# Designed miniproteins, single chains, continued (5): the designs that were tried, part 97

Each design is a single chain, and the fold is of that chain. pLDDT is the mean over its residues in the fold that is shown.

## One batch from the design tools (miniprotein)

Design m19582
Fold by ESMFold2-Fast:
Structure m19582 (fold): chain A 66 residues (1-66)
Amino acid sequence: SAEELKELLLEEAEEMVKEGVPKEIIEQRVEGLVESARLAGVLSEEEAEEILRETLKFIEELVEKK
């Protein structure tokens, strides 16, 4: 489901930030996964946009908090 995918993306993003992966690479990976799910019909365009927005905001918050 969309909620399950979002939870997995948030967990993976947090782990990548902790491992010191550059923000740009984390963002590219998340964008790619969300787009793949949209193209596969797992997510609508609106769901993909919302999940991407929320996940990118979460990544920004983690990076800014140091």
Scores: mean pLDDT 81

Design m19583
Fold by ESMFold2-Fast:
Structure m19583 (fold): chain A 63 residues (1-63)
Amino acid sequence: MSEVEPLIEALKDKDPKVRLEAARKLGEIGDPRAVAPLLKALKDKDKEVRKAAHEALVKIASK
């Protein structure tokens, strides 16, 4: 199943709303494959995307 891979690609989207939703969903799924892409998203231009990436990493670490 590759539901995580499309979301990792969505973290690179031009639209910050798409990146925000991708980070949030990756946190909900909790797959450790998302850790490295989410660490990159902590440096995103959009403040809400950075917050969502941080929250997603916390959720993954709690599983």
Scores: mean pLDDT 81

Design m19584
Fold by ESMFold2-Fast:
Structure m19584 (fold): chain A 58 residues (1-58)
Amino acid sequence: MEEVREVNREVAEELRRIGDGIQRGLEKARELLAKGASREEAMEVVKKTIEETTGGKG
Protein backbone atom coordinates (compact mmCIF):
# COMPACT_ATOMS: atom_id res chain seq x y z
CA MET A 1 0.00 0.00 0.00
CA GLU A 2 1.44 3.32 -1.03
CA GLU A 3 1.03 6.00 1.62
CA VAL A 4 2.74 8.75 -0.37
CA ARG A 5 0.94 10.99 -2.82
CA GLU A 6 -0.02 8.84 -5.77
CA VAL A 7 0.44 10.13 -9.28
CA ASN A 8 -2.82 11.13 -10.94
CA ARG A 9 -4.19 8.24 -12.99
CA GLU A 10 -4.47 10.48 -16.04
CA VAL A 11 -0.81 11.43 -15.71
CA ALA A 12 0.17 7.76 -15.44
CA GLU A 13 -1.78 6.97 -18.61
CA GLU A 14 -0.19 9.94 -20.42
CA LEU A 15 3.27 8.72 -19.41
CA ARG A 16 2.47 5.29 -20.86
CA ARG A 17 1.29 6.83 -24.13
CA ILE A 18 4.33 9.11 -24.28
CA GLY A 19 6.58 6.11 -23.68
CA ASP A 20 4.90 4.22 -26.53
CA GLY A 21 5.23 7.23 -28.82
CA ILE A 22 8.91 7.59 -27.96
CA GLN A 23 9.56 3.92 -28.72
CA ARG A 24 7.81 4.11 -32.08
CA GLY A 25 9.52 7.39 -32.91
CA LEU A 26 12.93 5.98 -32.07
CA GLU A 27 12.35 2.93 -34.28
CA LYS A 28 11.43 5.15 -37.22
CA ALA A 29 14.37 7.46 -36.49
CA ARG A 30 16.78 4.50 -36.45
CA GLU A 31 15.48 3.40 -39.84
CA LEU A 32 16.00 6.90 -41.26
CA LEU A 33 19.49 7.19 -39.78
CA ALA A 34 20.40 3.77 -41.20
CA LYS A 35 19.25 5.09 -44.60
CA GLY A 36 21.61 8.06 -44.16
CA ALA A 37 19.02 10.69 -43.27
CA SER A 38 20.06 13.71 -41.25
CA ARG A 39 19.76 13.86 -37.46
CA GLU A 40 17.28 16.70 -37.86
CA GLU A 41 15.03 14.56 -40.08
CA ALA A 42 15.23 11.73 -37.55
CA MET A 43 14.29 14.09 -34.71
CA GLU A 44 11.32 15.44 -36.67
CA VAL A 45 10.02 11.88 -37.14
CA VAL A 46 10.35 11.19 -33.40
CA LYS A 47 8.51 14.41 -32.56
CA LYS A 48 5.72 13.76 -35.05
CA THR A 49 5.29 10.14 -33.95
CA ILE A 50 5.02 11.19 -30.30
CA GLU A 51 2.41 13.83 -31.20
CA GLU A 52 0.43 11.27 -33.23
CA THR A 53 0.56 8.70 -30.42
CA THR A 54 -0.36 11.15 -27.63
CA GLY A 55 -2.92 13.04 -29.73
CA GLY A 56 -1.28 16.36 -28.89
CA LYS A 57 -1.95 15.81 -25.18
CA GLY A 58 1.14 17.39 -23.68
Scores: mean pLDDT 71

Design m19585
Fold by ESMFold2-Fast:
Structure m19585 (fold): chain A 63 residues (1-63)
Amino acid sequence: VEELARKALEAAENGDYEKAIQYAREMGRAVGAPELAEGAVEAIKNKDYDAFRQLVEALVAAA
């Protein structure tokens, strides 16, 4: 899941919200935490990169 986390964060920094959302949801499925993944999706929609980063780190910790 660390590789997906890196890709999600890179996509968010590049403004590629579709890829950031895709990678976050893939992480949620991989770790069984879809609620954390949807939290990350909401963070990126609000352009809250700090919250997105925290939720991506939580998804890594859940693995």
Scores: mean pLDDT 81

Design m19586
Fold by ESMFold2-Fast:
Structure m19586 (fold): chain A 103 residues (1-103)
Amino acid sequence: MAELAEQLRNAKSLEETLELVRQITEGRLPEELIEKIAEAVFKNRDKLTVAEASDLIVLISLGLGLSLEQAREVAEEARKKGLFNTDDVEKLVEFVKEYLESL
């Protein structure tokens, strides 16, 4: 994860970012969401820490249209509730969607 996160931050193209996001998410997210994550991450790659680039909640939040600032808030709330980088990616997606509903 950390090595992939460093590559993600240093990605030179959207295509490279897309391939790295697929590897980080292990193909467990819908392709449409993976594409949205890759686009959002590529736009913010110079602003992401290695920890943020390896945080599935941050990546999913960006893919669902949240700003980087909002993605950081969602990650903090998830951490308080004991949700972080779980194998249940559907649960992470539902958590981010619930957060969006509360805005």
Scores: mean pLDDT 76

Design m19587
Fold by ESMFold2-Fast:
Structure m19587 (fold): chain A 71 residues (1-71)
Amino acid sequence: SKAIELAGMAATLAGHAANQRGNQQGLDLANQALRLVQQGRGIEGARLAKEAAILSGNEEGLKLAEEAIKL
């Protein structure tokens, strides 16, 4: 589904940004979001991906997560 695709992209971008910045909380949230996406829980994954993107300062990840939540 589009929600799964967008949430997965958001979580991946947020996770990469968090890892690059050494933000362990952001990385943990991004990994949890990816696990939810893998379980088919796209909207729940998108909510955690949004939080991870905010912590990592990744604007593209935030945008993708918000689009997934609006679906």
Scores: mean pLDDT 88

Design m19588
Fold by ESMFold2-Fast:
Structure m19588 (fold): chain A 86 residues (1-86)
Amino acid sequence: AAERAALEAAARAELERLLELLRKAGVKEELIERLRAEAEAALAELSRVPDVAEAERRFALRLTALALRAIGEQIEEELKKEKEEK
C-alpha cells in the first residue's frame, strides 16, 4: 500500500516534469491538457497491475507514447501555420 502510493506519487511527479518540459518546448496548452487527461487514465492502471515493476514499465511506455504524439501534433500545427504564412 505505502510502496504503491509512493510509486503513484513518483509517476505523477514524472508527468508534471514532462508537462513542464513540453510547455518550455512551446507545445500548445490544449495538447498538454489532453496528454494530462490521458496520463491520468493510464495512472489508474497502476492500481490494477499486481506487479509494481510491470506497472511502472507500462506507465513509462504509455507516457512516452503520449509525449511523442503531443510533439508530433505540435509539429503538424507549426508546419500548417508556416504553410499558411507563405
Scores: mean pLDDT 77

Design m19589
Fold by ESMFold2-Fast:
Structure m19589 (fold): chain A 94 residues (1-94)
Amino acid sequence: DAIINIGTRGGMDQSDVDTIQSIFNSRRDDLLNSSDSDMMQLMGQIRNDISSSTNLSQPQMDSMMLGISVQIRTQRGIPISPQIQSHYDQSYQV
């Protein structure tokens, strides 16, 4: 699970990771079945829900939102650009 891996590598509390997974799972079907513009709106709502429910730092939030975006794009069959993948990888690589 991308959310667990990002949370663990980012040093997030398990309670915050569990909260993020709950938020994402509640929105997952909407994200997968939405238009591209609606998906962007839903991603904004997810970011706000995470921000209000967790104590993530700005870098942790940005990494988590990138990970969620990559996961949803992959599940929708949208190719992930090498630049996006590299940015995701760089967030958690030495």
Scores: mean pLDDT 74

Design m19590
Fold by ESMFold2-Fast:
Structure m19590 (fold): chain A 56 residues (1-56)
Amino acid sequence: SEEELQEELERLEREAIRAALAGDYDKAEEHVEKILKLQGKSEEEIKEAIEKVKKV
């Protein structure tokens, strides 16, 4: 359901932030990829978004 999807997105966002704060950028990137996939982004869009974040 849409509610279950929203809860999963919030959980993954929290986990991504925790990983980033711990300096585990590989783990944070994995969680971001899962978020974007759940939002219906293509593999190409996911790769581009992650590359932009890594450069900043």
Scores: mean pLDDT 77

Design m19591
Fold by ESMFold2-Fast:
Structure m19591 (fold): chain A 56 residues (1-56)
Amino acid sequence: MPPLSEEQKKKIEELLKKYKGNIYKVAEELGLDPQVVLDYEVDEGIELLVEAVKKL
């Protein structure tokens, strides 16, 4: 049960692209805890990392 709204998830994805995956910068821009951003990215990325490691 993640505390993130769909709008917040989209903002995280946009800012991750802008800051080249810098979780701390994304969290700072959105006023979120870096742990929340990290949890979202880990949950989304784990399946892709298992199947094939995507490029940075």
Scores: mean pLDDT 68

Design m19592
Fold by ESMFold2-Fast:
Structure m19592 (fold): chain A 74 residues (1-74)
Amino acid sequence: MGDLDGLVEAAKETLKILGEDNPIALSGLAEVLLRQGKYEEALELAKKALSTNPSNPGVRRRAEGILVRAESKL
């Protein structure tokens, strides 16, 4: 569906602008990929977001939630 493809492109551009290690951008892209059913890609990005050791509890919780949901679908 076009709406999700547009969100993926926006999230990828955000990641390019903020950096490949930005946990907000990484978890945002992982969430969109999870919604598209791309569970392996979503899992990889969620793990990468957590590996940056995000100090914000909300960002960390979001990435953990994506990781659990993606793993449960694989």
Scores: mean pLDDT 77

Design m19593
Fold by ESMFold2-Fast:
Structure m19593 (fold): chain A 94 residues (1-94)
Amino acid sequence: DPEKLQAIIENLKQASPSLSPEVVELLIEIYKALLNKASPEELAELGRRLGEALAPFLEEEARRRGLTPEQIEESVEALIEHYEIRGRELAENL
């Protein structure tokens, strides 16, 4: 869904105006995978990698908000799982 990808890019720009090159490269890879009708498993793996690349930004924000190390770890795990599931769902809805 190109509109969902655009929304993700906009949300990332608002959360972190200077996106890391790794995040930008992963978003391009996801877009190419969608155009090539990649499998749900391939898009789930790309989503997992996107979650991992975004984890440092979540950790920084969570630390600023005074979350405990345990809460930060749980939030990072949830972020990675969320993007893995979303990647799979994107392929299933193609």
Scores: mean pLDDT 75

Design m19594
Fold by ESMFold2-Fast:
Structure m19594 (fold): chain A 64 residues (1-64)
Amino acid sequence: MEIEKLKSEINQLKQKIDYLNSLLEAARANGLEPATIARLQAEIDHLNAKYDELKKKLEELESK
């Protein structure tokens, strides 16, 4: 079912976002290169936008 796949993807995406936030904090604390920090932040922002879009798609599919 498309709905089940979306739910699974949303859950995995949320876990990945939480993991990347932990990595970002560690990277900042350890003074890793600015490019790495910027990439992690951009990826987190991108995944948050994707998470919101998938949630909206799930709600639309469930409304049918």
Scores: mean pLDDT 81

Design m19595
Fold by ESMFold2-Fast:
Structure m19595 (fold): chain A 85 residues (1-85)
Amino acid sequence: SLLEEIEKLLEEFIKLAELDEKEQELLREAVKIAVENAKNPDPKKVARMIGNILWLIGEGIEAELKGKKEALDIASKIALLILKY
């Protein structure tokens, strides 16, 4: 399922980018908003989700610049799947 694919990529990215618990919460919040928004769209929550996705891409760039190969690719895949939900 789409959610299982997202959850697998989240776990891979969290380990690769060495995200702390607060940063992990930002990623999980974006996924939660995507799931909830599919049933009841809220523009404010969508804006927050997009903000968290932009932050995610930034984290992917930083991790890749620090030598964590594939970090930006994984971050981009997560972003795309969240937006597609």
Scores: mean pLDDT 83

Design m19596
Fold by ESMFold2-Fast:
Structure m19596 (fold): chain A 65 residues (1-65)
Amino acid sequence: MLGDVRVTITGDKPGLKSDGSTVPKGSVIEGEVVEIREDGTLLVRDKATGQLVLLDLSDVEVEAA
């Protein structure tokens, strides 16, 4: 997978930004994958803001951008 992805939040668990704000269900994030953890946590850098967003792999759809 190229590092650039499009992530859609499909589950009820929101994404968590590095500033402590949340990204609600139905949001789309375009960014680069920074880390995928063994516990199913995905860390993405948002291209528009440069902020890190913490996501749960079970609550998102990930596509190559």
Scores: mean pLDDT 79

Design m19597
Fold by ESMFold2-Fast:
Structure m19597 (fold): chain A 55 residues (1-55)
Amino acid sequence: SSARQQAIEEARTRMEELIQRLVDEASKVSPEAAERVRRAGQEALDLQIARLEAL
């Protein structure tokens, strides 16, 4: 369903925006903290999208 795919892409966009805000905040602490947050956020995003696509 195209509607389902659009909902998944909207979820992706919202999660990417949240991850970027968290990365920006972590970057104020250290570059290493920013990298860890970016990696963890990307893993969580990939897992969530895979789960939504499997439904």
Scores: mean pLDDT 86

Design m19598
Fold by ESMFold2-Fast:
Structure m19598 (fold): chain A 94 residues (1-94)
Amino acid sequence: MVKEEARRILKELGIEVPDDASLEELLATAYKKIKELFKDESADVNRVIALALRLIGLFLDWVIEESKEKGLPWDEFVKLAKERADRIKKLAEE
């Protein structure tokens, strides 16, 4: 499940996650931490890149699965992806 993979990424980032956290909150927390690690000159760049790629893949899987379940055409898929990305960014900035 997408939510379980998000929790695994957060554990690898050393972040404790509440059991009641939403998928959007998990993804926002991971995004914020990965973004901070890219600014940290002492961080393992290869590890940070690998985690970023996993987060991108997880986000895409989530939007693709939801789009397939709803039978969304490409233009609506793009709108959904943008809306979800913006929501994650806003949560990460709070």
Scores: mean pLDDT 77

Design m19599
Fold by ESMFold2-Fast:
Structure m19599 (fold): chain A 94 residues (1-94)
Amino acid sequence: SNLEKAQELIDKAIEALEKGDYDRAVELFQEALRLAPDSPLRGRVYTLLAEAYLKRGEYDKAIEYAKQALDVDPSNTRAKELLKKAEEIKKKRE
């Protein structure tokens, strides 16, 4: 199923993220969202995309995806932490 394929891509993307291959992680997470856009996995994928973009220094994208994760689950503590960190780094570079 598309959901099973999306889960395989997410697992591979997490491995890329752990290895510091942030470009590969982003590609795999984006592919997972394309295959299963309405899946219950989407909140986790948005959170992990926010982390990958933060690691890439793309703070506007990190903020965007952290907010999308919070739209899915307003209680997502990790997404709140990533949003705050990205906003603080962006403000300090002004």
Scores: mean pLDDT 87

Design m19600
Fold by ESMFold2-Fast:
Structure m19600 (fold): chain A 56 residues (1-56)
Amino acid sequence: FRLSEEQRDRLIAALRARAGGGLDYSALAEEVGVSRGTVREWIASDEFAVYAESTL
């Protein structure tokens, strides 16, 4: 997947901050400066699936 390491780290940090409140693709996209489509693709990835199972 094509997120930079910095963008991925910011997405992970934003997800942790929102873990108790659920997912908001628009807010996540705005926080890291990527498109909603990029956030949706990353969340659909195997990498995120493993992360979500352990963290969310």
Scores: mean pLDDT 66

Design m19601
Fold by ESMFold2-Fast:
Structure m19601 (fold): chain A 62 residues (1-62)
Amino acid sequence: SSLEEEGLRLGEEGARLAKEGRLGEAADKYQQASVLFEQAGLLDLAREMRERSEELRRQAEE
């Protein structure tokens, strides 16, 4: 689905930003991907993206 494709694109952007040390921006991309995967019914993948987002956001504050 287009939601799944967009979610995968955002997840890839998040991974790239995380590798660059841009943790807050990476967290934002993973959060967006999580929402799209949830809307697509991909609940396990949505949860994984959300967990990555929350961990990166926490790290960005320290």
Scores: mean pLDDT 88

Design m19602
Fold by ESMFold2-Fast:
Structure m19602 (fold): chain A 74 residues (1-74)
Amino acid sequence: MKEELEKLIEEARSRGLDRFAETIENAVKAAEKGDERSLTAYVFAAIAEGIDAGELDLANRAVKLVFELYEEKK
C-alpha cells in the first residue's frame, strides 16, 4: 500500500498536479496517525481536486489506497 501510494504521488507530481500530490501526502500522514478527521478532510479535498483536474480515476485510486493504509494502521 505505502509503496503504491509513493508511486502515485510521484505520478501526480510528474503531471504537474503538485496540489493534489500534497493533499495525498497529507492523507497518508493522517492515515498513519489514525487521525480520522484529517483523513476524511483530505479525502474530500483529493476528490474535489481530481474533478477540477479531470483526473477522477487517479483521485479514486489514491483514496482507495489511503483507506487501505488506514485499515492496516488501525
Scores: mean pLDDT 80

Design m19603
Fold by ESMFold2-Fast:
Structure m19603 (fold): chain A 82 residues (1-82)
Amino acid sequence: ALKYLEEGIKYYLEGTKESYEKAVELFEKAIEEDPNLALAYYFLSLAYSKLGESKKAGEYHDKAIELGFQPEEAEKLIEKVK
């Protein structure tokens, strides 16, 4: 799960439509391995937001909060993969 999450964040940081679509695929794989990984839902919500999928972005954001997402953990992981 964490490996797919880290790879997805790298694609998210590339900042293109194609990289956001690849990030979505990788975050979905992270969720398949660990359905309770709040960080994966959070980053999936960000990638869908960048793709203009506002409804999906909101749904995954709410799921991340429900699962106990912490902003500090997202920041640490971004710095690790950047």
Scores: mean pLDDT 84

Design m19604
Fold by ESMFold2-Fast:
Structure m19604 (fold): chain A 90 residues (1-90)
Amino acid sequence: GLTAEEARELGREIRELLPDTEEGERGVLLAEGYALYREGDYDKAAALVEEATGEKFSEEDRKEDTGIMAGAGLAAAERRRRAALAARLA
């Protein structure tokens, strides 16, 4: 999996390729949420992932669900980033 630093760098790349878009803003929130999750700040991580996804996590499931949702959302944002890059290179 990504490190906290790698997740933040991916979020920066998403912002650069999808500036001022809902997809770009969501990707940045998911990247920071994943980074905080990797650093052990589960409460802040959950808050950002909940903001990005519209989901709510129980206290008991917060750690596991935050990691899963942040990782899945970040993978989706990365696919969109690659598509945007491919379009610019075509």
Scores: mean pLDDT 75

Design m19605
Fold by ESMFold2-Fast:
Structure m19605 (fold): chain A 60 residues (1-60)
Amino acid sequence: PLTPEQRVELFAALASGEAARDPEAVAKRLGISVETVRAYLKDPSLLEGVMEELRKIREK
């Protein structure tokens, strides 16, 4: 499973379009598999919890 930090950074990469442009570079940077990045690209709703975590971090 992803750490909270990995999920937040992956969400940012997905939101910016970086993960769609270069999923392999994002996977390498975050230390996760490219398959994981591709899975989240296909279904961004898997990141619903990450939106809440990101909001909490930004509010502090």
Scores: mean pLDDT 71

Design m19606
Fold by ESMFold2-Fast:
Structure m19606 (fold): chain A 62 residues (1-62)
Amino acid sequence: SLDEKIDEVVENAFEGKYLYEVEKDYEKALKLLEEALELAKEIGGDSAVETLEKKIKEIKEK
């Protein structure tokens, strides 16, 4: 279960980054990154939380 949650955080983070940086799909990218952030907080992934919060902030300041 924990390993599956870690994989989900990683996959959603990569997909969200791709949607923002390549596709320029702000809304879809933000949704996936926010979802990854919630999961990262639940599993106690401090470094993942910091990375995701920074990326979300950058996207919101577009």
Scores: mean pLDDT 77

Design m19607
Fold by ESMFold2-Fast:
Structure m19607 (fold): chain A 64 residues (1-64)
Amino acid sequence: SLEELRERIEALAEELRRLTAEARRLRAEGTPEALERARELEFEEARLTIELMLLYVQLKELER
């Protein structure tokens, strides 16, 4: 349903925001371990960004 799709978009957007904030924090920390973890989170951010974009496309089609 449209509601389920919107809820999923909201949940993924929130998760993406959390990952972005954590990656930024780790980069600011600047230890080798923190920088490696930030890189891992940045890969997850890329994956979720693609997923979110696809869900937005689905939402726009259903809102017609």
Scores: mean pLDDT 86

Design m19608
Fold by ESMFold2-Fast:
Structure m19608 (fold): chain A 68 residues (1-68)
Amino acid sequence: SMERIIAGFEQLADQLPVEVAERFVRWWGKEQNIPEELVEEMIEALRAGDRERFRELLREALELVEAR
């Protein structure tokens, strides 16, 4: 489910160094063909520690994947 994927990303952000979490988000974004602009916004939210914005952006990205 979408909520389980979001929880998994949040756990990664909590447990891994920011640099590793950023690399994972970039890799995932490329694998899922997420627009580069959206991936960069997600990374900015991670760097800022803005978990609410990160969740919103991740949900938007997952909706794009589901629409395919």
Scores: mean pLDDT 82

Design m19610
Fold by ESMFold2-Fast:
Structure m19610 (fold): chain A 88 residues (1-88)
Amino acid sequence: SAADREAALALARGAADAALAGDLGRFAELLAELAAHLRAAGVPDGDVQRLLAALVEVIEAGLAAGASREELLAAVDALVDEFFAEQE
């Protein structure tokens, strides 16, 4: 749903911000909260694990490349939007 997509976007963006700040504890908490939200929304566990793995990869790649906050958030948004398009 649109509400589930908005909640997932907020959590994924929060995880990216935590990673940019070097707060690995908050990063892990927000990823766990995202996984719990998606499972509660009825997303299969395999799809949840796939999104989390892709999100970690995108965030790590962005940090390694020296991406700006805006660039990293845009990449995270694109990944979450693509994921929800596949769930239709």
Scores: mean pLDDT 85

Design m19611
Fold by ESMFold2-Fast:
Structure m19611 (fold): chain A 62 residues (1-62)
Amino acid sequence: EEPVVELDDERPSAETYYKLGKLAYERGDKERAIEFFKRAIELADPDSPIYKEAQKLLEELE
């Protein structure tokens, strides 16, 4: 497949959502942390560290 410049949007990446989730968690906003971690998991590859770390934190918040 040829590379196509189509990723020129402002939508945050899995890494960005993971960082936002950690910030929300640190502030005690567990509801937002859960939402951000779910978004990070949705966007991340299952083999990525972000996916696994977001899952662990999500389990702690449930």
Scores: mean pLDDT 73

Design m19612
Fold by ESMFold2-Fast:
Structure m19612 (fold): chain A 90 residues (1-90)
Amino acid sequence: DENLKKAEEYLEKGEEYEAKGDKKKAADYYTKAGVYYAEAGELDKAIEAFEKAIELAGPKYKKANIGLATLYDFKGDDKKAEEYLNLAYE
């Protein structure tokens, strides 16, 4: 699966930039990994990647919060979807 390979490539880049202390680039790469994990159907890995991006960039990091809102909506967790959507647009 090309999406799974892309997710793993971006995850490795996120880990590299995190190790270098570049939290902004690390969060961007973890967010990209989350998007590609979601496209590959790896929903739990996508959630982990978006959560890692938020850990590094802060609770209001828009792109990762949009990703989490979309995934929790897909999983039927309307309350979590709304919570993450509010964090994205505060």
Scores: mean pLDDT 89

Design m19613
Fold by ESMFold2-Fast:
Structure m19613 (fold): chain A 58 residues (1-58)
Amino acid sequence: SAMDVEAARRNLEAARNAQSRAQALAALHESKRGIEETDDPEARELNREAIEEAEKKL
């Protein structure tokens, strides 16, 4: 859904902008939750990218 895609985009931006371990962990957890809660393939891909971005900072 459009709301799932918007939430996933916010998760990706949070992961990209994370400047601390705590912020990266928060983005990682929200993105993992986003994948579990959506059946939208665009939202899944954006949340997957957010997970990768967050993991680079951990």
Scores: mean pLDDT 87

Design m19614
Fold by ESMFold2-Fast:
Formats: sequence, structure tokens, C-alpha cells
Structure m19614 (fold): chain A 60 residues (1-60)
Amino acid sequence: MLQLSEEERQSLLRSVSKVAKLISEGKFEEAEKVLEEAVKSFPEGLAQVLQQSFDHLKQH
């Protein structure tokens, strides 16, 4: 995704990793807070992708 800087891409990957780890630990409330903070830092289109990923992880 060429519209993201390397710093933004690394920040996104770290946020996704934190959310995934919290979900695997059953800490859905904390995971949701991390997702909300990440969404505030990214364009709306990317925010939708993050929300979709969170929803998929919650199903497991």
C-alpha cells in the first residue's frame, strides 16, 4: 500500500499485533481501546480494515 509511509505501516502492524494479542488473552475491552486509538490515527478507509480484522478475531 504505497500511500502509507514506512513509519505509518510499522505503527499499523504494531497496533494490529497488540489487538490480536489482547483478543487471544480474552481482553476484548482492552483490545477495543487499542483499536479505537489506532483508528483515530489513520484515514477512514484504513479504519474500516482495522475494524473488520477485529471482528474476525473476535469470532475465534
Scores: mean pLDDT 70

Design m19615
Fold by ESMFold2-Fast:
Structure m19615 (fold): chain A 67 residues (1-67)
Amino acid sequence: AKELTEEALKLNEQEKYEEAIELAKKALEIEKTAEGLRVLAKALVGLGKFEEAEKYYKEALELEKKE
């Protein structure tokens, strides 16, 4: 999970947003983490999917309250 999240973050830095989304989703299927949700949201912002990104940022904030 952590390795996939880190790789997705690296893909975001390279502007490979679609690949970043794929890896972030795989990481979240293994373990739902606030970091994974934030990485997914950032990739969605890169693709102009702002409404979806806001949803995942909100979900990450709510999840942090449980961690």
Scores: mean pLDDT 80

Design m19616
Fold by ESMFold2-Fast:
Structure m19616 (fold): chain A 61 residues (1-61)
Amino acid sequence: GLSTTQLIGKTLSLIGQIFELELRLASTSDPAERAALEAELQELKAELQQLLAELRSAGAG
């Protein structure tokens, strides 16, 4: 597994990526692009939840 520091770093990176995608989605008028961005956003949010679960597990030791 990843160290707690590495998990924190990855979590912050994913939060940044999610924020950028949400900004892009907010500025996008094309329905097909919106659907693609929403799919990417859901994928990153799922990855974030997994990393948060690992962080909680690592802290619970």
Scores: mean pLDDT 82

Design m19617
Fold by ESMFold2-Fast:
Structure m19617 (fold): chain A 91 residues (1-91)
Amino acid sequence: DLSRLDERLAQGLAEGRLNAQVSLFVQLELAKANGDQELADYLAAKLKELTGEETVEAAYERLLEELRRRGLFGTAELLERIRNPPPPVPL
C-alpha cells in the first residue's frame, strides 16, 4: 500500500507541475492580448524554464502532448482555442 501512496504523491506533484504550466500559458496569452509585452516576456521565460524548452512554441507543444498523454483532452482543446481564438462575432 505504500507503493500506491508513492504513486499518488508522484501523480499529485506531476498534476501540480502541469497545472502551473497551464496557468502560465493562459496568463501569457492574456498578457499578449492586453499588450503587456514585459509581462508576456517574463511569463514566456518562466514557461520555457519549467518545460526546459528553448521556445514558447516548443513549450506549448510539449504541454499539449503531456495533456493528451494523460487523457486531459478537454484541457488540451481549451488551450488550442485560447491560442487560436475564433474571430469575434459582429453580433
Scores: mean pLDDT 74

Design m19618
Fold by ESMFold2-Fast:
Structure m19618 (fold): chain A 78 residues (1-78)
Amino acid sequence: GLEGALRASQQAAQSAKEGDGKSAAFLSEQSARVASELAGVEEAARYSREGAKAAKEGDYDKAVEYSQQSVRALQQAL
C-alpha cells in the first residue's frame, strides 16, 4: 500500500546517493507500480518513474531529486 510505496521511494533515494543505480532504479520502479494502483498519488508514481529513468541513465543527482519528490507526495497522502 501507500507505506510500501513510501519506503521504496526512501530506499531508492538512499541507493542513488550511494551510487547504486541498479537498486535505485528497481526501488523507484517498485514505488511507481504500487503508487499507480492507488488513487490520489499519480504525481508520486510519475516522480518515481522519472527517478528510475534517471538512475538507469546514471544521473544519480536527478534520481535522488525525483525519489525525494515522490516521498513528499506520498507523505502528503498519508
Scores: mean pLDDT 86

Design m19619
Fold by ESMFold2-Fast:
Structure m19619 (fold): chain A 99 residues (1-99)
Amino acid sequence: SAAEEVIKLLKENPKDETAIVFGTLVARGLVGDGKYEEAIRLAEAILKADPDNALAHRILGEAYFKLGKLDQAIEYFRKAVELGDKRAEPLLKKAEEAK
């Protein structure tokens, strides 16, 4: 799958900005398609390569929220906000209200 190829590329080239950006686009698409476990695996691989990637934290939050794992969703959304992703703020509030 595209996710498996990105994970492989990121293991070999963790500073490959193109692979990181492409990986975030694939992970967002996986969340949109309801493939939450695959999105989590890819987003975690992105965070191993780029630990401060705000978008990857938001994607993990969205996937965990959809799986009903509210505590994990809140944690990742909070980190995304702390890293500057303003778009994660309404998602954090929604997850906190759902708990």
Scores: mean pLDDT 87

